# Designed miniproteins, single chains, continued (5), part 5

Each design is a single chain, and the fold is of that chain. pLDDT is the mean over its residues in the fold that is shown.

## One batch from the design tools (miniprotein)

Design m16142
Fold by ESMFold2-Fast:
Order: C-alpha cells, then structure tokens, then sequence
Structure m16142 (fold): chain A 68 residues (1-68)
C-alpha cells in the first residue's frame, strides 16, 4: 500500500512488535533509528525496512496490516 503514515504511527507498531517478542530488541533499535530520518513513510517502505533488518516476511506483513 502507498498509504503514508507518520513516523510516530510507524514507531508505535515497531515498539508493539518488540514488546510482543515478534522482533528482537536489536532489530527494533535499528528500525527506529531509520524511522527517525522520516517525518512520514509509506506502509510499503515500512515493510521493506523491516525485511532489510532481518524481520521475517510474515511479521513484516503483520506490521503492514496494523498500519492499514
């Protein structure tokens, strides 16, 4: 989806996934650092960013669904 979300909306999903144990703390920190460079980001770019940092396609799709 080309839907744009705010940095804060994207960061909230990443923090939730980390709290649920679906991503590691190290993955979460790296992703949050990259998100800090954006005011807004597309849902597709969030999914690609998760996968770039070693998150499984299944969990990356779950993050996408939470942002839609």
Amino acid sequence: SEKEVTRLEAMDVILALEAEGKITREQGLAILKELSKHDTITVDEVRELLMKHGVSEEVAKEAEERLL
Scores: mean pLDDT 86

Design m16143
Fold by ESMFold2-Fast:
Structure m16143 (fold): chain A 99 residues (1-99)
Amino acid sequence: SNEEKVKKLKEEINKKYKEAEDIYKKTKDKIKKGQATIKELEDAIKELDKLSKQITELTKQALELDPKNHELGREMVLKEATITLYIMDLNLEIQEMKQ
C-alpha cells in the first residue's frame, strides 16, 4: 500500500538524518580534542551533502505517494536546514585551521 511505502521511506529518512547527526557530533568532538584534520572535515562535509541529497530525494518520493502530508514536508525543511548548518559550521572550522 502507499501508506506502507511512505512508512518505509520515513524510516529511511530518519535513519539517514541520524547518520548526519552522528557524523557532525563525531567530527565536532574530534575538533574539540584537537584531533581533526582538514581532510577529515572535508570528507565529513561531503558525506553530509550526500545524506542531505538522499533525504531530499526520499522525501520527494514520499510526498508523491502522499501529497497532502504537510507535516512530512515541514520535517524535511527542518532536517535540510539542520544539515546545511552542520556543513556551514564545518566549513568555518576549516577556514580557522587554514589561518
Scores: mean pLDDT 89

Design m16144
Fold by ESMFold2-Fast:
Structure m16144 (fold): chain A 84 residues (1-84)
Amino acid sequence: MEAVERARQALERFREAGDKLVEAAKKISPEAGELVKKQVDETIAELERRFEEAVKRDPSAAEGVARQIEALTEALEAQYEKLK
């Protein structure tokens, strides 16, 4: 249960970081914003699929997915800092 909730919280944080990156890219150009939005949306869809698959296996598998999402969120935040 805890691992599943951690993964859901990680996904929410990733979505927030992605939204900030998209807005920063839009300030550079509309085309950059669209490109980043597409990449963020595709990544979220992939992470959601991995999360669902892990939960089907067992709740403990969600912890690995949560850690992966957390690492990707840190990478997104680093990208956002470079665009600021």
Scores: mean pLDDT 81

Design m16145
Fold by ESMFold2-Fast:
Structure m16145 (fold): chain A 91 residues (1-91)
Amino acid sequence: SESDKQLEIILKKAEELLKKGSEEDLKLALDGYKLVSLSPNKKLREKAAKGLKELAELGIEEVKPILEKLSKDENEKVKKAAEEGLEILKK
């Protein structure tokens, strides 16, 4: 769908910002992953959960409430990716 195409563009931009790695870039990546996490498309939510996990590994604790929502997801792969991100935040 057109909405999925727009979210894939946002996702790609968030992944690019994550790789740049400045504090400002990571905050913008968080905003992008947060938006993609709201998608009805389970594949997009899974990719968002994985990106949020990477932000957690970089110390961005603001991912926690988004990962907590995704840990309750109906899709097993989305749920597992979110649970892995939450485990990082406990360390």
Scores: mean pLDDT 88

Design m16146
Fold by ESMFold2-Fast:
Formats: C-alpha cells, structure tokens, sequence
Structure m16146 (fold): chain A 82 residues (1-82)
C-alpha cells in the first residue's frame, strides 16, 4: 500500500541519518574499512528509496536517489582501492 511505502521511506531516511553520523566518526577515526561499509550500505538504502519512489510514481525523486546510490558505490570503491 501507499501508506506502507511511506513508512519504509521514513525508516530508510532514519537509517541514512544514522549512517551519515557513523561515517563522520569513521572518517575522524581513520577507519577506512568502516567508512567503505557505510558507503556500501548508503548505496543500498538509496537504491531502495529509488525503487519506492518509482512505485509512488515519483520518477524525478527516484532518479535523484539512483544517482546518489551510484556516487556512494564510487566512494566505497575508491576507498577499497587504497
């Protein structure tokens, strides 16, 4: 249902907030393995948001999150290459 999709979006946005705070801490600590994992999880969350917004018919927002997911995967790959 639309209500169930909206609930999932709220849960995913809360996870993004937690991951971003953890990412700042991982960067301060120089923990590259944790930082790469955080970017990998952010990519997955953004991919899920893109799918949910497509289900809602909001193709512009879906594309926005698809592009964010690609950027997060690139960041993780750059860290993994170090």
Amino acid sequence: SKEEIEKKIKELNAEIDRLERRGVQAHIDGNLDELARIYERLAEVYEELSKLYKELGDNDTAKFYEEKAKRMREKAEEIRAL
Scores: mean pLDDT 91

Design m16147
Fold by ESMFold2-Fast:
Structure m16147 (fold): chain A 89 residues (1-89)
Amino acid sequence: MEKTAEALELAIEGLVAFRQGDVERAQELGERAERLFRESGRGEEADAAVLRKLETRKAEVEAAIAAGDVEAYAAVLREAAREALAELE
């Protein structure tokens, strides 16, 4: 689970960077996350689990995006990732 957890954190940092307008950093972090997901062999499971958790938090994600609140957006993503990692154990 170590590489999967690291990949999820990098993916979240990439999404945050994208929302801040740093597209180059977002791409770099996304590529690093994809590499770690491939090395873990659990990228598809982790992605599906995070998407399920984010669906239950859709209103929170949409509200943070609409408000331009990057910190709230990051917090929702990190919470979804923690819940997904716990489910995958």
Scores: mean pLDDT 79

Design m16148
Fold by ESMFold2-Fast:
Structure m16148 (fold): chain A 65 residues (1-65)
Amino acid sequence: SLKKQVEEIKQTLRKKAEEYPEIKNLVDTQLKQIDGFERSSTNQEAILAQAQRALKGVDAAVKFV
């Protein structure tokens, strides 16, 4: 399900913050944005797209720490 994919991305983001404390603030901000969107929207495709963009940004940031 799309909800399961979003939860898996959120778990991946949390693990990256544990491995790279330097990006913790970035990860926390992205998780809050995803959680806020999930709370305000029923559009699962849009929520997944936002989570995927967040993961891509965090992956890019990890390459510079």
Scores: mean pLDDT 85

Design m16149
Fold by ESMFold2-Fast:
Structure m16149 (fold): chain A 83 residues (1-83)
Amino acid sequence: SSKEKEQRIAVLESAIGILKAAKSFAEEILERYKKKLEKLKNKEELEEKEKGTGEKGVAEAEKTLAEVEPAIKELEEEIEKLK
């Protein structure tokens, strides 16, 4: 049925939109944490805790991007197969 195919494509497109928003947010967080770590690196009085928090933030954002980017690609490939 063309209606069922259209509904499936619409659901996949909606999911891609959500994942792209999550990707954009993760990229923004990654940039903010990298800038914070660079500022901390250039200060002689660094708190180990602040450095650790920034490094964890970078690692978590990079992990999110590594998971979200393949998911977007897989959903885009599913839409292509449904066309």
Scores: mean pLDDT 80

Design m16150
Fold by ESMFold2-Fast:
Structure m16150 (fold): chain A 80 residues (1-80)
Amino acid sequence: SKEEEEKLAKFTKALIELLNDPELMKELAKQGITNILELGEYLNKKLNLNLSEEELMEFYFKIQEWSKEVPLSELSKYFK
């Protein structure tokens, strides 16, 4: 739906911004974000997207399938 597309666009943009801000990513990791799903929950709350865990997983799957601008493996380098 259009609403889902708009939420995905906002989420993707925020992930790209985090990839371009290593200092912020290190700070979030220090604050207890230990994996990509917890990062997704942080963005879900910050952007007021009201996504379920299942919807967050679907968003990550879609991003991995078609976006070269959000290499999720680069984000995981900040986690244990």
Scores: mean pLDDT 78

Design m16151
Fold by ESMFold2-Fast:
Structure m16151 (fold): chain A 108 residues (1-108)
Amino acid sequence: SVVEELKAKIEAAKSLSGEEAYKTVIEVLERMLEAYRRGEVSPEEVLDVLHAMTDAVAALVEKNPKDELLRRVHMTLGAGVVGLASAVVVGEDPLPLLEQLLETLKRL
């Protein structure tokens, strides 16, 4: 499944450098956004992948507390996930928030 593929990439990212972990975050979000647009993943599955990604980045920040890129990625993901989780809970389409999150992360 797409969810299993994305979670495997996230798990592998825990062993990467900050720059490579950042690239993995972008790749996972792009693949998830494409899968969501195709109806291959549900809003709940999107949240599940984003929580796994946020946890992995948090662990990397703890190991590398002076990596400013990882800290910015962590803060950006945290803010985006809060907004997206709120949308999903009330039954709103998360697509615009996913697109905004990806655009914001690409500008880091």
Scores: mean pLDDT 85

Design m16152
Fold by ESMFold2-Fast:
Structure m16152 (fold): chain A 112 residues (1-112)
Amino acid sequence: SMAEQMAEDAERSAEGAKETAKLAAEKATAESGAGAAVSAIGAGTSALLAARAGGSEEGLKKAEEATKEAGKGGREAARGAASGDKELAEKGAEEASKGAEKAAEAAKEAAA
């Protein structure tokens, strides 16, 4: 179904966000942290769309909460990057990546 295909796309996006977050941790630069945050927000958005297509109210709510978590992490990563706080940027990127992964899982649940 369309919802299942969108859930697969969301999972792939979440995997990309995890890889980008790993690079941010290795390089420990503000720019790499911001990049991880952008990828995680994108993955969260994809998962939210997939959950909506699935029509599961519970799955949609879980995807919304996870996407909000990814957004918060992204904002913290961006703030850390802007202020030169590499630790904040890395932690924000990690939170954003985890939020995106949770959102993708919620989307798969909603598509079932």
Scores: mean pLDDT 75

Design m16153
Fold by ESMFold2-Fast:
Structure m16153 (fold): chain A 72 residues (1-72)
Amino acid sequence: MEEARELAEELERRGDPRTARALLAVAEGKSTAEDFAAFLDQLVKAGAVSRETAERAARAAREVEERRKKEE
């Protein structure tokens, strides 16, 4: 949860509030890490997000989804 929020704040500061919002949706259980990874791939292809940032965000989403499923 905290790691995903920290990364979301970093993305927002970099001028990418859409990716930040999508990452928080995974943390809230409104989306899956797989759907988020597909979304990131589209953003990288469009030049809106760097591959490095996308990889970091995808990892954070997977970690958050794992923690959420463990609590449910």
Scores: mean pLDDT 74

Design m16154
Fold by ESMFold2-Fast:
Order: sequence, then C-alpha cells, then structure tokens
Structure m16154 (fold): chain A 77 residues (1-77)
Amino acid sequence: MEVKKTINLDYDPSAEPEQIERGRSAAESLADDFQGETRSLSIGVRDGRVVEVKATGGGKTSDKPETTVNVTLRVLP
C-alpha cells in the first residue's frame, strides 16, 4: 500500500539534473522501507549512478501515515 512520501533533497547547486534525479529515485525506493518514519540519509552519486548510501540520522515514528526522507546528496568525482 502506498503512503504519502516527502523527500527533502539537499545538494550542491552545481550538481547536474541527472545526478539529482538518481539521488531522488534512490531516496524514494528507500522510503518504501521506512513507511511511517522520518529518516536522514547521505547518498553518493558518481557517473549518474548511486554508489553510496549511509544513514546519518535515526528513525522517528509518526502517528500520520507519511514517510519523510531527508537526503544529503554528494556528487563524487
């Protein structure tokens, strides 16, 4: 069952749109595993691919059927 998802993506302004979309897609996929929670992640992208995912904050349950994922997107050389 789909729940409402909110993805907050913090990225370097010089990041290319393709890299941003790859990070967003990965975060949305991970949000399916965290339904009803707020999670913080760091996602590394290189050559338009996700190469690294790290948890940076603990999960917090909500009384609302909404999932929030806060992502710091890092563009790797």
Scores: mean pLDDT 72

Design m16155
Fold by ESMFold2-Fast:
Structure m16155 (fold): chain A 66 residues (1-66)
Amino acid sequence: SFEELKEKLLKAIAALAEAEARKIIEQIVRDFGKEAAVESLEYAKKVLKEEKYREFAERMRKEYLS
């Protein structure tokens, strides 16, 4: 489901796990579209308020969702 993938992406970002975050973003884009992937990254930034997670999420957005 979308909610399961959104939570998986949150956990991958919290772990700074680039390869895993990439796979999950690609899966969200494939199954739910780019807007859903953007929403998932914004959700992660709201939950993980530290700058390092925000920077990581923005880098993923620019690389895969530009």
Scores: mean pLDDT 85

Design m16156
Fold by ESMFold2-Fast:
Structure m16156 (fold): chain A 113 residues (1-113)
Amino acid sequence: NKEVIDLLQKAIDVLTKKKDVDKAIELLEKAAEILSKEYPVVGKALKKAIEALKEFSKVGSKDETLKALIEVARTGLDAVRLAEKGVLGEVAGTLRIIGLIIDIELKLEKLKK
């Protein structure tokens, strides 16, 4: 889905070139909403990753938050490209996003100290 891919790439660009966390989150949320219409399970997983990342951004440094946002955007891109290949690709993409959510949650638990 070209529009979702373009939004995710734009999120990476604003993070790497402008370090604009708020704009990147806006672009990621828009991408996840559009993705949820075509691939509901993948889109829902991406929405959960963005939610976990919003919680991470409350306690993580700006640099850690930027790195995590770039990883969410890249994982989202990979998941979309996998989903376009069919049902097994949708499962693979969803599992990649779930793995990322687990990584973010584990980092959050360390920061709660």
Scores: mean pLDDT 85

Design m16157
Fold by ESMFold2-Fast:
Structure m16157 (fold): chain A 68 residues (1-68)
Amino acid sequence: MKKRIEEAVEAALKKMSELEKGEKVAFGVHLPEEEAEALVKALEERGIEVLEAIVSGDLLGLLLQRKE
């Protein structure tokens, strides 16, 4: 995994650890469009559901929820 994807995954996991089951969080990261799919898959493998993904220039905006 590329370092920036790993850092984004860890930041998302930390944010999710502060939430209860069923809560949603908006998460923004500066990431190239080409790496967005890899980030989404990495988050899903870690038990985070990606409900929405939008790209605005160099900013990837995600709506995340814990799967369990």
Scores: mean pLDDT 76

Design m16158
Fold by ESMFold2-Fast:
Structure m16158 (fold): chain A 101 residues (1-101)
Amino acid sequence: MEIDVSSLKKYIYLTALLLDIDPEEFFEAIVKDKELLINFQKLLQLLLSEDDSSLKVRQKFAEFVKETKGKSVEEVLKKLKEFFKSLPELNSVPIVKKLTE
């Protein structure tokens, strides 16, 4: 799968810093898991949107960060997968190329 990871890497790194985990380890783990990579891309599109639906997702993500901050990378990845499954809004997000959808 060829995805422009440069912009995605920036936001993954920022998320890792918010969660107090190693940004390189977190990024590497996400890019190795295609489901995590695609769902993280969709999450970023929602978080960067100015639609009313994005405010609800931003609030849910802020609570996720608060609850998972200070956990290990492994625990964060597990909670992130649970978080993505809890977000019906991700199903409505288009991806640029739909490579693995």
Scores: mean pLDDT 74

Design m16159
Fold by ESMFold2-Fast:
Structure m16159 (fold): chain A 72 residues (1-72)
Amino acid sequence: MSLAEQLARGLQRALPLAEKHSKKAADYLQKGLQYAQQGNLTQALLYASKALREAGNLEGAELLEKKAKEVA
């Protein structure tokens, strides 16, 4: 499987949990999932980063933003 496919599966698994606790984080994860399914790894990582910021995980968000810049 491609990295984008693996990311899409991870985001899809996280989405129900995010929806239960934070609608805004879930909306960002859903957009990230759409980009991952399209093979757009950069946008998928950026939207996953936004979801982490909404959840208060700033360290994780910064890590994903750095990875997005490295693959762009």
Scores: mean pLDDT 78

Design m16160
Fold by ESMFold2-Fast:
Structure m16160 (fold): chain A 79 residues (1-79)
Amino acid sequence: MEALAEFLRDAASEADAETAVRLIEEARKRMEEAKSPEEVEKIRRETIARLREQVHHPGAVRVGEEAVEGLAREAIKRL
């Protein structure tokens, strides 16, 4: 997460980086509490939609989407 935050601050606006990191951390917490793969999938879809809506730099959206996909994969492995 630290390396991701640094990259986003260098490649995108600080506001975009902060928004992306916040959304990813919120998704991580929600996925840790998820009880089913369907719930993880809902969190993944909602978070990606919010990244696309709230983050303006395409590169930051792409990196954010990759991070959320990784979190979903790990959450499903734990179920």
Scores: mean pLDDT 78

Design m16161
Fold by ESMFold2-Fast:
Structure m16161 (fold): chain A 96 residues (1-96)
Amino acid sequence: MKPLTITLTPEEQALRAKVEAMLAAGEDPEKIAELIYDFLKNTPPYSKLDKYSQVILAAYLLGVDPLVALIIRNMNPDASLLEIIKELVELKKRRL
């Protein structure tokens, strides 16, 4: 068992590294959220995933617990994917 260790594709690894660099630089949470959102909406097979699966993948890319991401989604079920990702980025920044 390897908790929190997942095998990422080269594209996912590159995106995660870019997100981590942006977080370390104190970049705007909205800019980080838009980067993740654009990846999930425009990159097959991720663009074909349901909102639930996209939220989980966004959590993995940010290094946030997927259960926390699902709680945020359930607190505002009408929130867009982008809005949920913004909340995850803000949560990650508060723990840095």
Scores: mean pLDDT 73

Design m16162
Fold by ESMFold2-Fast:
Structure m16162 (fold): chain A 90 residues (1-90)
Amino acid sequence: SFFRELAEKLAELLGIPVPEAPPSPRAGLSRDETIMALMLGRVLERFRDDPDTVGRLGDLFVRALENKDDKELLERITEEILELVRKALE
């Protein structure tokens, strides 16, 4: 799924492990959505001292959630998120 793929790519880029979904996610989220939510928390913590990057990442994640059924748009958003994170790591 989009959320699993994005979480895996972010984990690789940041050099951290992909978080494991709890055995019973009870928040009405799918397993992949739960993994991505945990990864988002780690990404925001990593860039907490860079409010521009955090704000832009937040906007892209909101756009992804609003368009979760548009696979082509989600792939474009994934590339924008990964590029933003790469630049912020420099």
Scores: mean pLDDT 75

Design m16163
Fold by ESMFold2-Fast:
Structure m16163 (fold): chain A 61 residues (1-61)
Amino acid sequence: DVGEKAKKLGEENLEENLAFYKSGPSEEEILELQEKNVLEILELNGEDVEKWREALRKSME
């Protein structure tokens, strides 16, 4: 069930994000985590994660 998998991923990402922000990350580390979260959501929606990651890398050049 996609909905159940999305909920579990959201809960895991929420806990990881809270721990990450509590550690006092740099702005670059925050952006990297946000990029990772977006790619994970795209993967759940059946998108080609590698294609989107490559597009993001090119946009940052």
Scores: mean pLDDT 65

Design m16164
Fold by ESMFold2-Fast:
Structure m16164 (fold): chain A 120 residues (1-120)
Amino acid sequence: MAEASAKTKEYVAEANRLADELTAARAAGAPPEEIARLYARGVALSLAVDIGLEENADLTLEKEEVEVLPDGTVVLTSTWLDETKNKKITLTIEVRLVPDPEDPSRLVPVFKIEIKVEPA
């Protein structure tokens, strides 16, 4: 953490805030769509931080798009700029809440993740 950039520190703080919101939303019985959106944002931000640390670069969020499919699956597409290497990284996070096989009274997230890297 001592070697993290200011931007990486801001993203880590945002990820922690999203984790707290997710815990509160689940406790309050929020709709599955809302819970799935929080999961999708948390995963996208965590991946962007991890990629940034691996590449020794700060990723900047350029755009975020959210779509909800008829089955309740939330698709979050976030586009990030690697300013150091002039590349765009697109993260597509699909999240669906399904009954836990061990406790069907609980909903658990299932994820599908796609990472696309393109020249900026």
Scores: mean pLDDT 78

Design m16165
Fold by ESMFold2-Fast:
Structure m16165 (fold): chain A 88 residues (1-88)
Amino acid sequence: MSEKEREELEKRIKALEERIKAVEAKLAKADVSDQVKATAQNQIDMARDYVKKAKEALRKGDAKSAELYLQYAQSFIDNAETLIKQAE
């Protein structure tokens, strides 16, 4: 992969890590049921796992897999945020 492609993926990873942290902080303050907290936390954990997989793919020079894993991470964090919002 090119250096520019690597830098763009690293920026996306950082942005997703910051968003995951923000959503986790939002969940901690949310007045929602234990079941909703558990479900949202599971989505947050899955988002973190996919960010970790994206970092590993990036280290291996697999830009295509890194992009795909970042898309999955984004979907999981979107789901977590929606669950929190709907339950409040």
Scores: mean pLDDT 86

Design m16166
Fold by ESMFold2-Fast:
Structure m16166 (fold): chain A 62 residues (1-62)
Amino acid sequence: GAMEAQEAARYTADKLREIGDKADEGLKVGQKRADELRSQGADKDTVFQAGLEGIKEGLGAK
C-alpha cells in the first residue's frame, strides 16, 4: 500500500481525536442543561433543544 495515504488517514484521525475532546466537553455541558430542564418538568423537545445549546456552548464558538 501507499504509506502516504496511511499517514494522511492517521493525521485525520489525530485531528478527529482533538475534536472529540471538545465534543466530550460539549456533551457534559449539554447533559447538565438538559438534566436541569427535565428536573423542572420541561417537555422532551425543550430538554433536547437545551442539550443541543449546551453542546454548542461547550464546543466553543457558535
Scores: mean pLDDT 70

Design m16167
Fold by ESMFold2-Fast:
Structure m16167 (fold): chain A 83 residues (1-83)
Amino acid sequence: MPLNVSQQEALNGVPPQDIVDRYIPRATPQQRTLTTQSLSFIQQMHSQGYDVDTITQRVSQAVQSMVQGQITVDDFQSHGMSI
């Protein structure tokens, strides 16, 4: 599967903050955090010698986990649950 432009720039060593500021300058803090973490993860794995296919698989798994975590937090908040 081909990587998107932002992921390709991360693999080329462009800092994640610069990519976020360039492509999603109007993003919410939440979107910026998730995107920055995903791009940083791509760069870290690439620097450790992982191939693009492995990086793509791991990023997809990490993003799914983050989205599921966000949905859980929003669900607790919307239902007024206190721990």
Scores: mean pLDDT 61

Design m16168
Fold by ESMFold2-Fast:
Structure m16168 (fold): chain A 83 residues (1-83)
Amino acid sequence: DARAQALATLRGNVALSGLSEAELEALLTMSDEEAAAFIIERMGLADTPEVREAVREGVRALKAGDAVAAANAFARALALQHP
């Protein structure tokens, strides 16, 4: 079940650990840009072009079922919080 796998990947992602199950499900229905903006606001990340790009890449990878690429993109977004 692709949706169940996507939700499991979202729950396992440390960058998204503060989101409720309803919020994680909503992310799957959003555009990549909307989902990136939502994650940045909800997690309190710095809203810079570099962070937005990294989060968008993570969302795109999650929707494609690429958990490794998603984890790497979100790790990059978190690293960009401490320049």
Scores: mean pLDDT 72

Design m16169
Fold by ESMFold2-Fast:
Structure m16169 (fold): chain A 67 residues (1-67)
Amino acid sequence: MTAIVAYAKSNAEEGKAYAERAKEKYGFDKVELIEAPDGKAAYEAATEARKANPDASAGAIGEGLKI
């Protein structure tokens, strides 16, 4: 199963850490990362990824900063 993780550029480290956790702890065969300029764009990217990839698990990581 594929995981798709969208994250704000300010949360790039957290997004990458989640991708490693998804492979190692949750048993995802493939993880795709989407970098967005902010948390709203990350959420929108995850929503579109979910529509385009119904068999994948898609989610967004919120921004760590207020932007």
Scores: mean pLDDT 71

Design m16170
Fold by ESMFold2-Fast:
Structure m16170 (fold): chain A 74 residues (1-74)
Amino acid sequence: SAAAEQAAKEAARAFLVALVRREAREHGLPEDVIEALVAEVDARFRELAATQPLDEALAATGRWAGELLRRALA
């Protein structure tokens, strides 16, 4: 159902955002940088999830988030 698909997308988004926030905090990034990074990852996931299958949107956003986090930690 559309409701089940939307719930799955929201759960995936919440998980990804929580994971990025946790990793960034564990590596000592400032809170303003963490929230900017999280907002960017959240926006990218919503954009991709609107037009792509959930697994593809999650994989693409995960790769993007990994690159952003690595650059923020450099």
Scores: mean pLDDT 85

Design m16171
Fold by ESMFold2-Fast:
Structure m16171 (fold): chain A 88 residues (1-88)
Amino acid sequence: MSVEEKLKQLFEEIKEALKNRDWEKAEKAFEELMELVREHPETAKKFLSTILPKEKADEVNSLDLTSEEGLAKLKKILSDYLLETATS
């Protein structure tokens, strides 16, 4: 499985878990997603730019995903987006 395919799979798992209010499953999948982002920051930026709204995608592209600060900011952006998507 490619890194991009795994990122897509984890994103769908998080959305499904949030819809089912399975917080433990959502947290585990989110942690796995963030680990892949840390290991493959450029692939993660490309993937996220295809799924996020332009404003959020531009913000993510400005982040240094090799830094802990950049990863923390990304985590907040993704958490906010996933919660917004789950409550639609």
Scores: mean pLDDT 80

Design m16172
Fold by ESMFold2-Fast:
Structure m16172 (fold): chain A 81 residues (1-81)
Amino acid sequence: LPSVDEVVARLLTLSPEGQRELLRELVAAMLAAGKSLDEIEAYLLGIYIQGAQHLDPERLAVLTEAITEVMHELLAELEAA
């Protein structure tokens, strides 16, 4: 997995849709690697904390929406199993 700093730097260059897609890819890669929900949450929280240090409020709102969306998708996938 890329470092949190590397992910945040990449997110700064992406559209809102590109941010969602990148986060979905990272979550899918973590699930494929057998990471627990707690490990995935910790990683996404790390991205959020770094993002909050570098993003303005408008961009931070977009990142918050993207993280919330992928977390809901993850929880729905786990509940459907």
Scores: mean pLDDT 81

Design m16173
Fold by ESMFold2-Fast:
Structure m16173 (fold): chain A 82 residues (1-82)
Amino acid sequence: AGEEARRRLEALRQEIFNDRESLEKAAGKLSDEQREAIAYTAAELRFIGDLIDEAIRRAKEETGKVTLENLKRELDKLLEEL
């Protein structure tokens, strides 16, 4: 149920953060143009990870559980706030 959905989304968030770190690490070995492109992508991945974390926090605070339905609702609210 909600706890399993939370674990799956936390795993996805971790994969996003791992990709961000890989992109940032690669930036040190690339041209200025490539570094800027990677930095932008890394910033976007970090931002998405932050949104997922905030959505999980809000869903947990409202219901004491994290469900896919609650997470989608909270993510939609966060995206509308941007």
Scores: mean pLDDT 67

Design m16174
Fold by ESMFold2-Fast:
Structure m16174 (fold): chain A 95 residues (1-95)
Amino acid sequence: SELEEFARKVIERAKELIEKLKEAIKKLKEGKMSIEEAEEFIFEAEIELGLLKIQLGVLKLMGAPQELLDEIEKQIEEAEKLLEELRKLIEEKKK
């Protein structure tokens, strides 16, 4: 269904955000990313995470399959944890 296709696209976007967050954490740890670049990335990541949460809400209202909703929620929780890890790492780098 079109609703299931939309839900799968939301899962894909959430997975892409997770990969970008992991890469940003790695680059910041290795000194390959500046604090300013990391802060800009956090701003963009927070906007994307907010959009994913809005899309999850829309999918819930439209009656998307629970299995897809659960997967989106799981990916959002993982992205939130990585975003907090990145924020803490920036604070540590500022000393």
Scores: mean pLDDT 90

Design m16175
Fold by ESMFold2-Fast:
Structure m16175 (fold): chain A 59 residues (1-59)
Amino acid sequence: ILEKIDEYKKKGYSADEIIRDLYNEGYINVDPRLAPREVVEDEIIRNHGQEVLDKLNSL
């Protein structure tokens, strides 16, 4: 998943776009278009760890 996030960032995807694609591919179970950002971030931490969220939100 870290490698996939890095690939998306290299392609110019925003964090919101990456989260949507992660949901579509089954990496997260919470729909980012329907749930608050905090709920989506909690799901990422629980299933993939803080490192994944930090990578997603990095500059």
Scores: mean pLDDT 76

